Designed miniproteins, single chains, continued (4). Designs and how they scored, part 79

Each design is a single chain, and the fold is of that chain. pLDDT is the mean over its residues in the fold that is shown.

## One batch from the design tools (miniprotein)

Design m14899
Fold by ESMFold2-Fast:
Structure m14899 (fold): chain A 65 residues (1-65)
Amino acid sequence: SKEEKRKKMLELIGEILRLIGEIFDLELELKKETNPEEIEQLKKRIKELEEERKKLMEELNSLEL
């Protein structure tokens, strides 16, 4: 139903916003980090979260069609 679709969209938006916040915090940590090994770990974690965000955004887009 249209109501179920709206509820699903709101849930996806909530998860996307949560991921954006986590990515922002990690990017902020990355700007402060001077250790090369820690920089690589932060970059890897950011990339993993960006892929999850992309997946959720694709799911959200599919619901709008």
Scores: mean pLDDT 86

Design m14900
Fold by ESMFold2-Fast:
Structure m14900 (fold): chain A 92 residues (1-92)
Amino acid sequence: MEKARKFKELADKYEKEGNKSQAAVLYAATASLYVKEGKLDEAEEWANKAISLGTDAAKAAGYYVMSLIYKAKGDEEKAKQFEEEADKLSEK
């Protein structure tokens, strides 16, 4: 809980400063923590923002969090598809 709030605050700061890559990494971390809290809608929002802000590492992290969200929703096939997208981005 405390970690999710702290990461989001830091992500917001980097976004305001125009550092999209650092913001994206922190939004992906925030999304992962919201998955652990069962806040799947909030997790999906921040994972999508991480993907949208456009770094390879942050996109991979965002897709991986989307995989965790869909596993929690019971959609194992979509979860696997998002995991494969994350793997492709992290391999290069």
Scores: mean pLDDT 79

Design m14901
Fold by ESMFold2-Fast:
Structure m14901 (fold): chain A 56 residues (1-56)
Amino acid sequence: MMEELIKRAEELIANARKYAHYAPEDAKKAIELAQKAIEAARNGDLEKAEEYLSQV
């Protein structure tokens, strides 16, 4: 569901920020994909949101 997808994406962003100082490029990629997932979920495209989260 949309709320669960957004929560999962927010958790991924929080985790990426924790390791950003060790792997800044990987963290940036994870945050970008998670943000795209949140945007897709808010637009009602839950399938696209899942696709972005699977790439994190």
Scores: mean pLDDT 80

Design m14902
Fold by ESMFold2-Fast:
Structure m14902 (fold): chain A 56 residues (1-56)
Amino acid sequence: SRRDALIAQNEETRERLLRERERLSKSSDPRSQLRALLLESVAGSTEYVIERIRAR
């Protein structure tokens, strides 16, 4: 269904963001660490969107 497709798209986006965040968080570079924090925030927003879609 269209809803299932939207959930899948948002889940894919979240996974992509979390993978990039994990890579950046392992860096000793302060800018990379800041980028990791920003990506974590965006991933959290994606989780919220998925929850609202699932709530019907």
Scores: mean pLDDT 81

Design m14903
Fold by ESMFold2-Fast:
Structure m14903 (fold): chain A 69 residues (1-69)
Amino acid sequence: MEDELVRLVLKAIFTDNPEPLKKVLEILREKGVPDEEIIDLFRTALVMAKYYGKKKVAEFAEKAIEELR
């Protein structure tokens, strides 16, 4: 687990700003992480965003999951 990626996900959720999640997506793609693993991470972020009522981050996570299919 990379502490920076976890920090970016938490920042996105608690600020309701999708920009840190876009950076996570970019980093994971550059590292050649399989789409299935990225989808799993974004599903976790989506669940957290919905739990905390973070609409913008939830919307971005749903869209990213769909585009990775």
Scores: mean pLDDT 81

Design m14904
Fold by ESMFold2-Fast:
Structure m14904 (fold): chain A 76 residues (1-76)
Amino acid sequence: MLSEEELEKEVQIALARMYAGIANVLEKQGKLEEAAELYEEAAEMFEEVAKKYGSEEAKELAEEYRKKAEELREKA
């Protein structure tokens, strides 16, 4: 059974992935500003996971999605 800390970590990762997934759909639809906002939310969530749990994967994902958000804002 998941501990409270493990559950919180999994919930944060799941929410971050959901935001990134929705952002990807919006990007494909040409809604670049909306996609950028959701990629920024996903990046912030992954940054929190990286800092709280020491996840290198979360840190890399945060950097990736923040960069993507910046690129989309420049195109919007």
Scores: mean pLDDT 83

Design m14905
Fold by ESMFold2-Fast:
Structure m14905 (fold): chain A 109 residues (1-109)
Amino acid sequence: EPATVTAGLRIELKDPSQAEKAAKLVEEAIRQTAAEHGIEVRINVRVDKEKGVVTVGVTLTAPSAEEAIQAAVDMFRRALEALEKAGIEVKRATLTITVPGQAPVTIEF
């Protein structure tokens, strides 16, 4: 049965001036990962330029909760890899995955 899962990514950058570039790279990595998994995503991105914080909310619909969770973890990994390749230094990154009826799962950098 298809499952809808919400994933929240919070990325704190060492250099706040990179925040807009980081947000674009993160969104691109998420969309690319979703396409490779064949899943639908809705993405909302917030940028705090003063603090250098990028917050990304992703709603994923996949054939199962397990596939949605796997896709969310893969999106997080690829987002961080995209930032590293661009020379953008991450101070802290957190992924929170929420499945309806279950306790949230948090993964920290």
Scores: mean pLDDT 84

Design m14906
Fold by ESMFold2-Fast:
Structure m14906 (fold): chain A 61 residues (1-61)
Amino acid sequence: MELSDAQKQLLIDVALHEIREAEALGIPREEALEHLYRTLAKKYGEETARELIEEIEKRLA
C-alpha cells in the first residue's frame, strides 16, 4: 500500500502513543511491538510494516 510521508508520520506518532500506554499497563514493549507489527502488516503489507516498526523502535530507544 502506498503511504504519503505525512500518513507514515501520523501512523508512527499514534503507534508511539499506543506503545507507551501498553508499557504503562505493564505490557512488555516486545509484545506491544509484535502486536503492532501484525496489525500494520495486515493493513499495509509486510515491507511497509517493517519500515514503520524500525522507525518506531528508533524513536523508543
Scores: mean pLDDT 81

Design m14907
Fold by ESMFold2-Fast:
Structure m14907 (fold): chain A 84 residues (1-84)
Amino acid sequence: AALAERAIAAARGAIEAARAGDLAAAIGNILAVIGVLLEAERLGASEATLEALELALEAARAALAGRLEEAERLLEKAREAAAK
């Protein structure tokens, strides 16, 4: 649970930073999602956890690109994947 929750929280942070125009904070949050994904792969996390992390990373990347509505949809999908 903790890995998916950390990545989702970081992706939310990226969306909020992007809305505020804080590029440095948005990049920092994307790097946090990448860090969690690498940790999850190293630990042999479940397919559901890896799917949630990949969706959280895509949400963070969409936010950095200014696609905030797409980022919100991807974050919802990440939460759904984490619940499997």
Scores: mean pLDDT 85

Design m14908
Fold by ESMFold2-Fast:
Structure m14908 (fold): chain A 74 residues (1-74)
Amino acid sequence: KKAEELVKKAREYLNQGKYDEAIKFAEEAIKVSKDPQIIAEAYSILARAYYLKGDFDKANEYIEKYLKIQKELE
């Protein structure tokens, strides 16, 4: 429940162009959740936030983490 709220806040901040806040809340969601679906969504938010900040290396890192979890959920 707490992790779901953190991911929701991260997505809201991402939509507002508040990329540093989006990153902070997505990272916190990963720390407090063991749910692969929540972790995957947080990685998706992190990838997009870093991409929009122009940090393509970190964006690619989180895309890779996202894809790895998605494969594990197959």
Scores: mean pLDDT 86

Design m14909
Fold by ESMFold2-Fast:
Structure m14909 (fold): chain A 86 residues (1-86)
Amino acid sequence: LEEEIKRLEEEIKKDPKNAEAWYKLGVLLYEAGKYEEAIEYFEKAAEVSKDPKFKARALGELARALEAAGKYAEAIEYLKQASELA
């Protein structure tokens, strides 16, 4: 887990616009139960993505992480944004 996180952090350091790397970091942290950190990385994945379908996926994962953190109102807003991009 930590090795994969460090590898992805290095990838992002070289290319901060790599939406896929931000997304993968979010997934790993969500699976580890680190929901606040997962939220930040999914926000970055959605922000730097230029692909509407990928952005919708990232926003969906962001909403899932927000829900896990108990932030239900924010989760609903991001789900609405994701549906508008799909």
Scores: mean pLDDT 83

Design m14910
Fold by ESMFold2-Fast:
Structure m14910 (fold): chain A 91 residues (1-91)
Amino acid sequence: MAEALRALSAALVEGMATDPRVRELAQKIADAASKGDGLAANRHALEMARYAAEKLPDPELQAEVKRLIDEALRIMEETGRAVSPAEVAAR
């Protein structure tokens, strides 16, 4: 769990420096947040996390990250609350 989130975090940091798609998604998060739309910001954050997860070389870490993202998305859709993969992992 901690290793999966650490790997995702590293992939996002590298993506911000090297990948225009990661920067595009980060801009969408910032735009939604600046408008006070926390749910839209959270949806874009989960999309960015899923994109970064596809770049993970370990299939087991990729599967674990995707499971956390899917659970976060499900909770958000059911409750109307913003929720991160890290919050799901902390349960």
Scores: mean pLDDT 79

Design m14911
Fold by ESMFold2-Fast:
Structure m14911 (fold): chain A 99 residues (1-99)
Amino acid sequence: NPVAEENLAKLREFEKQAEKVFELLLERMKELKASPEILELAEKLKDNPSGGAMLLLLELLRMGVKPEELKKILLEAGLSPESADLVISLAQTLLASDS
């Protein structure tokens, strides 16, 4: 499936940049004075940067941060616009399924 292969390539790009994404998202969380519980959970996920970055994206969306702002952070970390869009779309889907 060509679409699945393209999406996997975009997710691999995210995983490659995950440490930088995690660092930038964590800085944004601290600026917004996120709850101590979320910051503690993020610290526990430092050894899994891709999982930690996805958690931080989900929590920033939950806190009302706009997808456009998150896309800028992902681009700054080195993701392509297409990979950034996929990752944000995935985070929004996960947020919608978790009330």
Scores: mean pLDDT 81

Design m14912
Fold by ESMFold2-Fast:
Structure m14912 (fold): chain A 65 residues (1-65)
Amino acid sequence: MADAVIAEARRLYEEGKPEEAGRLLQAAIDSLRQMAERTDGPLGAQYRADAEKLEAVARELGFPV
């Protein structure tokens, strides 16, 4: 899931749609953080890791997250 979101966000950014890329990343980060907060154990850790990966990409592209 995270890799597909990253690919789409980078595509939107490269096509000159940075606002759409930023909104996609933020929505995905928010969703994954909510899932991580409500999910215990290894699955919750995976949602948190995916959110952190998307946040790293957002920072790389210059978005405040």
Scores: mean pLDDT 82

Design m14913
Fold by ESMFold2-Fast:
Parts: sequence; C-alpha cells; structure tokens
Structure m14913 (fold): chain A 76 residues (1-76)
Amino acid sequence: SDESIERVNLANKGLLAAEKALEERGVKLSTAQKTRLLVTLIEHPYDGKAIEESLVASGVSPELAREAARAALEAI
C-alpha cells in the first residue's frame, strides 16, 4: 500500500542520515549492519533507544550510536 511505501521511504531517510553521521566520524557500516538498522527503523521508526541498541549490537560505540540515532530521528 502507499502507506507502507511511505514508511519504507522514511526508514531509508533515517538510514541515510545515520550512515552519513557515522561516516563523518570515520565509521562505515557493512551491508548487513545497514540492513539490521533499516529493519529497526521500519519496525520502531521513532524509538531512539531501539535504533541505538541496533547500532551497538553491530559494533558501533555507544557514543557514536547515540549520535547516529539522533541524526536518524531528526531526518524522519
């Protein structure tokens, strides 16, 4: 449905913002890590803690995960 497409578009917007914030700090996410983050953004789009936890589980430091989660939330 159009609503599902809109949710996926917002999640991709958040993913790109988080990836950009991490790349500015010298951290590059793998395809698998980006997929995990995208799924979290689709399921929990406004949950900063869930986004942060997804990044920490992927090996991102807690400090950088918090910054990236903030960037994602500001973009959606």
Scores: mean pLDDT 86

Design m14914
Fold by ESMFold2-Fast:
Structure m14914 (fold): chain A 86 residues (1-86)
Amino acid sequence: MSAEELFAEAKRLADEGRLVEGARLAGEALLLYLREQGVSEEDLERIRRLIEEAIRALEAGDLETAARLNEEAIRLGREALEKVQA
């Protein structure tokens, strides 16, 4: 599946109330997209850890922490992309 297809499926799962399953696929989609763009394994590993922590927060019902960690993962992904596309 492409990153776009994984993001679409993640959104569908979230709309069905399958928030954890949706978050997992969204995280996989983000990492796949970043890898395809040439982001370093070091940056990918850091982003992956934030995604895993966000999923754990979501499983615990801590939506505020999950949202904050997702925002941090997206920020790091953007910064990593800027370095590759420079």
Scores: mean pLDDT 83

Design m14915
Fold by ESMFold2-Fast:
Structure m14915 (fold): chain A 58 residues (1-58)
Amino acid sequence: MLSEETIAQLREQLARYEKQIEEVKKKLEEDPSDEKAKRELRMLETGKETLEELLAEA
């Protein structure tokens, strides 16, 4: 089980990832052909999933 300190840190990081995902999604709405933004979104979503898995085990 994760410590309270680790859980708090992971939740903070998850919130940062969610904010970045929203920014990238907004950029893609303006330019749907932006391959760089699509790649960034994929990487951020993968990172978010990893953090959610760690938090689910806590």
Scores: mean pLDDT 80

Design m14916
Fold by ESMFold2-Fast:
Structure m14916 (fold): chain A 76 residues (1-76)
Amino acid sequence: AVERARRLKEELIALADEAAAYAASLFPEYSAEEIKEKIIEFAEGLLKFIEENPEKAEEMVEKAEEELKALKEAIA
């Protein structure tokens, strides 16, 4: 579960530029840089939460992987 969360964090950070550019095109009130920073903070916070709450890690990783898949589909 923690290793899946770590990989999820890496994928989120790798997609952060593309996801931020896409989101900024939809929400012009935010800059791509602001959105990118929030994505990175979320990814780091998610990994930390999962490391601190291993009993909930499996369910939370599954939900986060589903959200990441939806994000990849939206920016593709």
Scores: mean pLDDT 73

Design m14917
Fold by ESMFold2-Fast:
Structure m14917 (fold): chain A 64 residues (1-64)
Amino acid sequence: SAEEILAAADGLIEKAKKYENEPGGERQSAVYLTAAYLLSAAADIEGDTETAERIRKKVDEVIK
């Protein structure tokens, strides 16, 4: 469901943020952010464009 996809993406983004604060954690952070971004694509495929856009926005906020 869209709710489960959003919750999963939030968990991945939180892990990415944690690794960003660790020396040498850039690769781990990038992997978790990529996984969250792929979940936005899954939401879009399921027809939930609103959830997809929310996830993408959250990922962009961590990168910038």
Scores: mean pLDDT 80

Design m14918
Fold by ESMFold2-Fast:
Structure m14918 (fold): chain A 114 residues (1-114)
Amino acid sequence: MAEAILGATVAAATMGSTVAIRAVVEDGAPLEEAIARGIEAARETAEAMVAAGAVTPEQAEEAIRRAEPIVRAAAEAAAKGGADAAQATANAQLAALAAELGVEAPELDLAAAP
């Protein structure tokens, strides 16, 4: 559980999701093109963190791979329900990733059965 990978993944996924959502909602881009644009933005964000000395190139590559499914889910949600649905989906995926990497809140069952 590497905090540097989590931080880089959150930053990359946030920027990638924003770009992908805008490509779908603002530009009417095809889903695959929106995802590709989002992944490029995530990659640029991770590379900027490498340049700043915050993460290694290997950690940046892992962060991009972990950001990809979040970016894709956000783009798919934007295509189906617009920006609000996409943001909710991205937030849920980011919360799930944080839980997997050991940064989770203790009340997971409460979220599943309110």
Scores: mean pLDDT 73

Design m14919
Fold by ESMFold2-Fast:
Structure m14919 (fold): chain A 107 residues (1-107)
Amino acid sequence: SEERVEELIKKLFDKDPEVRRQAALELGEIGDPRAVEPLIKILLDKNEKSVGVKLAAIEALLRIQDPRAIEPLRKVAFEDKDVVVRNTALAALTVLIYKKKHGKLPK
């Protein structure tokens, strides 16, 4: 499990956007908090041009449910150039803020 998480974290920085996208989704499925800072890094990277990679990173951060993602998601929700990325980050932000305030996910 640890070796798989470390392998996937390396794949978040692969040259192929489909490799990055799949790595982000699998890290979200595993839910290991070690993935949080690497996922934030790729999501906030000004050189990340793939909408699909950004959406996968947002989904992964939402699935892991770590409050460290709240401020990065807020930044993306208001600053990203892509409207789908902004709206997806805002939805994830809303869920994580609710969980932090109430200790559980919204219905």
Scores: mean pLDDT 90

Design m14920
Fold by ESMFold2-Fast:
Structure m14920 (fold): chain A 65 residues (1-65)
Amino acid sequence: SVSIEAGTRIRAIGLQIDGYFASVKFEGDTITIDQIEGDKKTDEEAENLKELAEKAGLKLVIRKL
């Protein structure tokens, strides 16, 4: 279903996040990431993660370091 596909994409993006995020934690229906403040690309990836999390019915929490 769409929810399963969205969950898979969120995991794939998590694995592709490199250098811009200090950590990624999946806990129940909540995804928490630590974002190293840097550039527009990092903000764009954070927005994409929010969109995918919303489609999957998941919560995304971003901590800016």
Scores: mean pLDDT 59

Design m14921
Fold by ESMFold2-Fast:
Structure m14921 (fold): chain A 96 residues (1-96)
Amino acid sequence: SLERLRRAHDELAKALDEAISKLPPEEQFDGEVYAALALIVTAIALRDAESGKLTPEQVDALARAVEEAAKMLKENPTVESIKEAVDLIARAANAA
């Protein structure tokens, strides 16, 4: 559902902010750059979903990927996890 994807996007934003706050000072800039990429990719996918370009099944698959990314960041708040979140969401968006 579109509502699920919007909620997942909000949770991802919160998880990214929390993860960045826990990074060493020397890694915060890289964390912010990759976090911005994750949010941009998710926002583009959300726009495509809202414009009717995606099927309900594709929207739910994308929401699931964003939910997984947020969960991963909460469990392991590292730059590597933020990069993995970008990759996970981008792959889900490209598969739609």
Scores: mean pLDDT 85

Design m14922
Fold by ESMFold2-Fast:
Structure m14922 (fold): chain A 103 residues (1-103)
Amino acid sequence: AVTLTQSGDKTVKEGETVTITATASKDVGTRVSWYKQKEGEEKELLIINTSTLVKGVPSRFSGSGSGTNFSLTISNLKLEDTATYYAKAEGSWGNGTKVTVYK
């Protein structure tokens, strides 16, 4: 099994850029997906294979990395981007990173 350790929670102003990271306990290549979960909602798939945006996801979201170090970057943050973000690799979920956006 792989363990995904994500960076700590972030509080960021609207319009700014945030980057959250995930570190895998072993090399997973590019096999990392990123999900967004708003309170009371299902997890929404944002990115597959490290950097491929899912259709319908805003271009403000981007992913990068390989091997053991991965990042999700959200530019031009909106209030609706307030959510917990999860990395996933090889069936294992990361611990989640809460992003809070303020005016």
Scores: mean pLDDT 91

Design m14923
Fold by ESMFold2-Fast:
Structure m14923 (fold): chain A 124 residues (1-124)
Amino acid sequence: MSAEYQEAVEKLEKTPPDSEEYAKALRVLGDQLLRFGDYEKAIEYFEKAISLLPEDSEDRAAALENLGLAYLRLGDYEKAKEYFEKALKLNPNNVRALRNLAEAYEKLGDYEKAQEYREKADQL
């Protein structure tokens, strides 16, 4: 964790602040924190990245999906659902986001919606 985190920080420090490149570096740092299980810190970096990325960007869609995944791992199924739905508005054919949204609905006890999103993923 520490060495990969320092590499991500160095990349961020070499990038102009508040640029799209800075936002992309924040997303990469968030991705690393997510992989190491630091879900709360990953959320902070993804939220900052999303605030700086263009509304229609693939990086914004990816950050929204991974925000949803971080909340899913923390057991905040309502927030996980919200962010997966936002990611799917940008990329409706994202099989991973559809499957994760189905899991969030299942955890919330909405088995009908969970089945709908699972079936959508399976038809792609």
Scores: mean pLDDT 83

Design m14924
Fold by ESMFold2-Fast:
Structure m14924 (fold): chain A 67 residues (1-67)
Amino acid sequence: IEEEIKKVEEEIDKLRKEIDELTRKLEELIKNKAPKEVIREQIFNESTQTMNLMLSYVKLQELKKRS
């Protein structure tokens, strides 16, 4: 359980860093007035990673509930 919790926490940290990178790219695209289609694609990518982060948090909560 402790080992599993640690692995999920490491996964969450990795996802957070990836989301931070996607957010910076999105901000740069908006600042540079990139085409609407390019901005929409970046928003979709960020939303997908945010969903993965939420699923990892749910998994972490289930593991903590058992400990």
Scores: mean pLDDT 80

Design m14925
Fold by ESMFold2-Fast:
Structure m14925 (fold): chain A 61 residues (1-61)
Amino acid sequence: GKAEAEKLLEEYKELVEKLSPVAGEIFDKYDLPIYKEMIEKDPEKAKEELERRIKILKELL
């Protein structure tokens, strides 16, 4: 649901910030608004996309 998607967005943001401060700043400006809109329009799609991206990013860290 929406609450789960919002929690995943927070987790993804924290992982991006661990890559670099610049990556976190770019995420906040350009990606965060897109994911927030996706959560509002289709929380299940947002959840699936965020879970996929979190998995990829964890493999890179």
Scores: mean pLDDT 83

Design m14926
Fold by ESMFold2-Fast:
Structure m14926 (fold): chain A 70 residues (1-70)
Amino acid sequence: MAELEARIDELVEEARKSTDPQKIRELVAEIGRLYDELVAQGYDPSKAASRYAAAVLEAVGAFIEKELEK
């Protein structure tokens, strides 16, 4: 469980630093899959959903901020 959470954090960081929308999309999809695996292992579904939403917002928000900085 903790190992999956650490992997999710790594993917969120990669997504925040990426300037490629396709790469961000793939990273967000992988983060979602890892949260599904956490829930399957007994992790709280509402907490997983909340953290996934936050991760998506961080990745998309960082991308938008970079675009607006033009």
Scores: mean pLDDT 79

Design m14927
Fold by ESMFold2-Fast:
Structure m14927 (fold): chain A 61 residues (1-61)
Amino acid sequence: MDPFELSDEELEEIAKKLGVSVETVRNILSLAGAGKSQREIAKELGVSVSTVSRILRLAGM
């Protein structure tokens, strides 16, 4: 068990607020935790840098 993962409810709330899938939120958080820049995450997942930035801020990262 990873003690630093957000709850499913928190992931769903972030996803709903930004109009993305929960899977996209999970992938953004995983890549950010691996040290990827917001620009690299945006390019890899096909989302905007602003979407990545908003998700990370909502996740407390």
Scores: mean pLDDT 77

Design m14928
Fold by ESMFold2-Fast:
Structure m14928 (fold): chain A 75 residues (1-75)
Amino acid sequence: GVSEEAARAAARAALAGDTAAAIAALKAAGLSELGAQLALGAGAMAAAMMLAVGADEEEALEAGARAVREMAAGL
């Protein structure tokens, strides 16, 4: 399973624009390539929605990390 630390590391890398590092972190946590891409996509959407409604970067990061973990739990 994806830990909170791994999900936050992936979300942080993605917000910094480092998609390769985000995918690598999720794969290191045990996801397949496709699983990592799906989890990252869910996290990116959640973070973008939070930023769009005026949430700060920390709130966007937490929402992204939560979405990554929820998607990974369903895989």
Scores: mean pLDDT 82

Design m14929
Fold by ESMFold2-Fast:
Structure m14929 (fold): chain A 65 residues (1-65)
Amino acid sequence: MTPEERLRQALREKYAELKADPSKTFEEILRELAEATRQLSEELGVPREKAVRIFVEIAKELLDE
């Protein structure tokens, strides 16, 4: 699995976790996902440009709900 695929999977898992918490607002979910993207991309060695694209992909799914 590529670092990009690992980042995408980790963010989808984080999104599912955050979405399951009824106390969190959509703004809080987006903020937490952005922070997770920053931290995980650094850990996995995913370039910022690619990490941002993956974040947008996941965030768009949330915004389309």
Scores: mean pLDDT 78

Design m14930
Fold by ESMFold2-Fast:
Structure m14930 (fold): chain A 100 residues (1-100)
Amino acid sequence: SSELIEQLMEVYKQIIELFEEFLKKNPDVPEQVKKQIEEAIEIIKKSIEERKLPSEEELRKIDNALVALYIELQNKKDYELAEKLEKLSREMSRIINELK
């Protein structure tokens, strides 16, 4: 569905903004977490450019980056950004399940 793809792209843009905001605010984040987030940003950017759902392996990498970010936000007690992340993750999962 082209409408579902457009909805996914809008959620993906917000996820990139959240990832970039987190990295800007937290330059001391563990290198492994930074790499996971940067890889997820590249996958999402490619998905937006191509207007195409990522592969199952790429979707798992995005999910892993979102989980890693959630743990970091909980550790930093950034509950506002954690709540925003949870909302975007749920919306992303809903759309992807409808596309499968």
Scores: mean pLDDT 89

Design m14931
Fold by ESMFold2-Fast:
Structure m14931 (fold): chain A 67 residues (1-67)
Amino acid sequence: SPEEKKAEEHVKKAVEALQQGKGEEAARHLLKAAEYARKAGYDSQAQVLRRVAELALTDPEKALALA
């Protein structure tokens, strides 16, 4: 679906941001990915993405390891 593709693109951008040490930018992309995942019907994945977004703000290295 278009929503699934948008979720995947935002996850990709989040990983790129984490690789650059940009935790806040990564968190924004992960939250957008979660929104699109939820709209695509992937509620469990959306919850995981929201938790990784929180982790990106507090521990970006650990967030990158989970991405």
Scores: mean pLDDT 86

Design m14932
Fold by ESMFold2-Fast:
Structure m14932 (fold): chain A 90 residues (1-90)
Amino acid sequence: STLADRLAAVQERALADPAQLVPVRLVAEGETAEAGAEAARREGERLAEENKDRPVTAELARLLGEAAAETLLARPDLRGVEIEIVPPAA
């Protein structure tokens, strides 16, 4: 998917310069799939703003929010989602 391609590109950039990547954990939940998706996008934007001085991490956070939103909309049986990206081991 387009989001998967964008996530892969950001991951490649992170591997080229691991100092640009910090751990990112996104948790989103809602009473409905739509509410959960909105919470996921909002959390992604919040994490991106928090990491605005690290462009790769900020872009990754926003993409995680969009991916989480797509997951919740595709799976209305889910009440929430938790995604974590951790830098590769040294």
Scores: mean pLDDT 75

Design m14933
Fold by ESMFold2-Fast:
Structure m14933 (fold): chain A 55 residues (1-55)
Amino acid sequence: SELEEARRRLLEVESELGILRMASYVSGGDPRLEEEARRLEEEAERLEREVRELE
């Protein structure tokens, strides 16, 4: 179902975001990692809206 797919995608994005934030912290703030994290944050917000809409 679309809801299950959106939830799976959200969990994947949240996991990747956590890894990127940790890597950025360890590296002392790599701007490329920060840019990728920002994009994933935007994708997570979109997926959260989709999940809420489908529920």
Scores: mean pLDDT 81

Design m14934
Fold by ESMFold2-Fast:
Structure m14934 (fold): chain A 55 residues (1-55)
Amino acid sequence: SAAERRRARRATARALVRRYLEENDGVFDPSMLPALARAAGVSVATVRRALAELL
């Protein structure tokens, strides 16, 4: 379903943000927001929400 695809993309965004934080010792570069959003197929706002949940 469309809802399942949206949940999968949000899960991908969260996984990508988590990996980035692990690889960068918890330091996040805001210039990476558009790149992570593109990679996950979500909005920048969705990536920011995932980042806020992980910090």
Scores: mean pLDDT 84

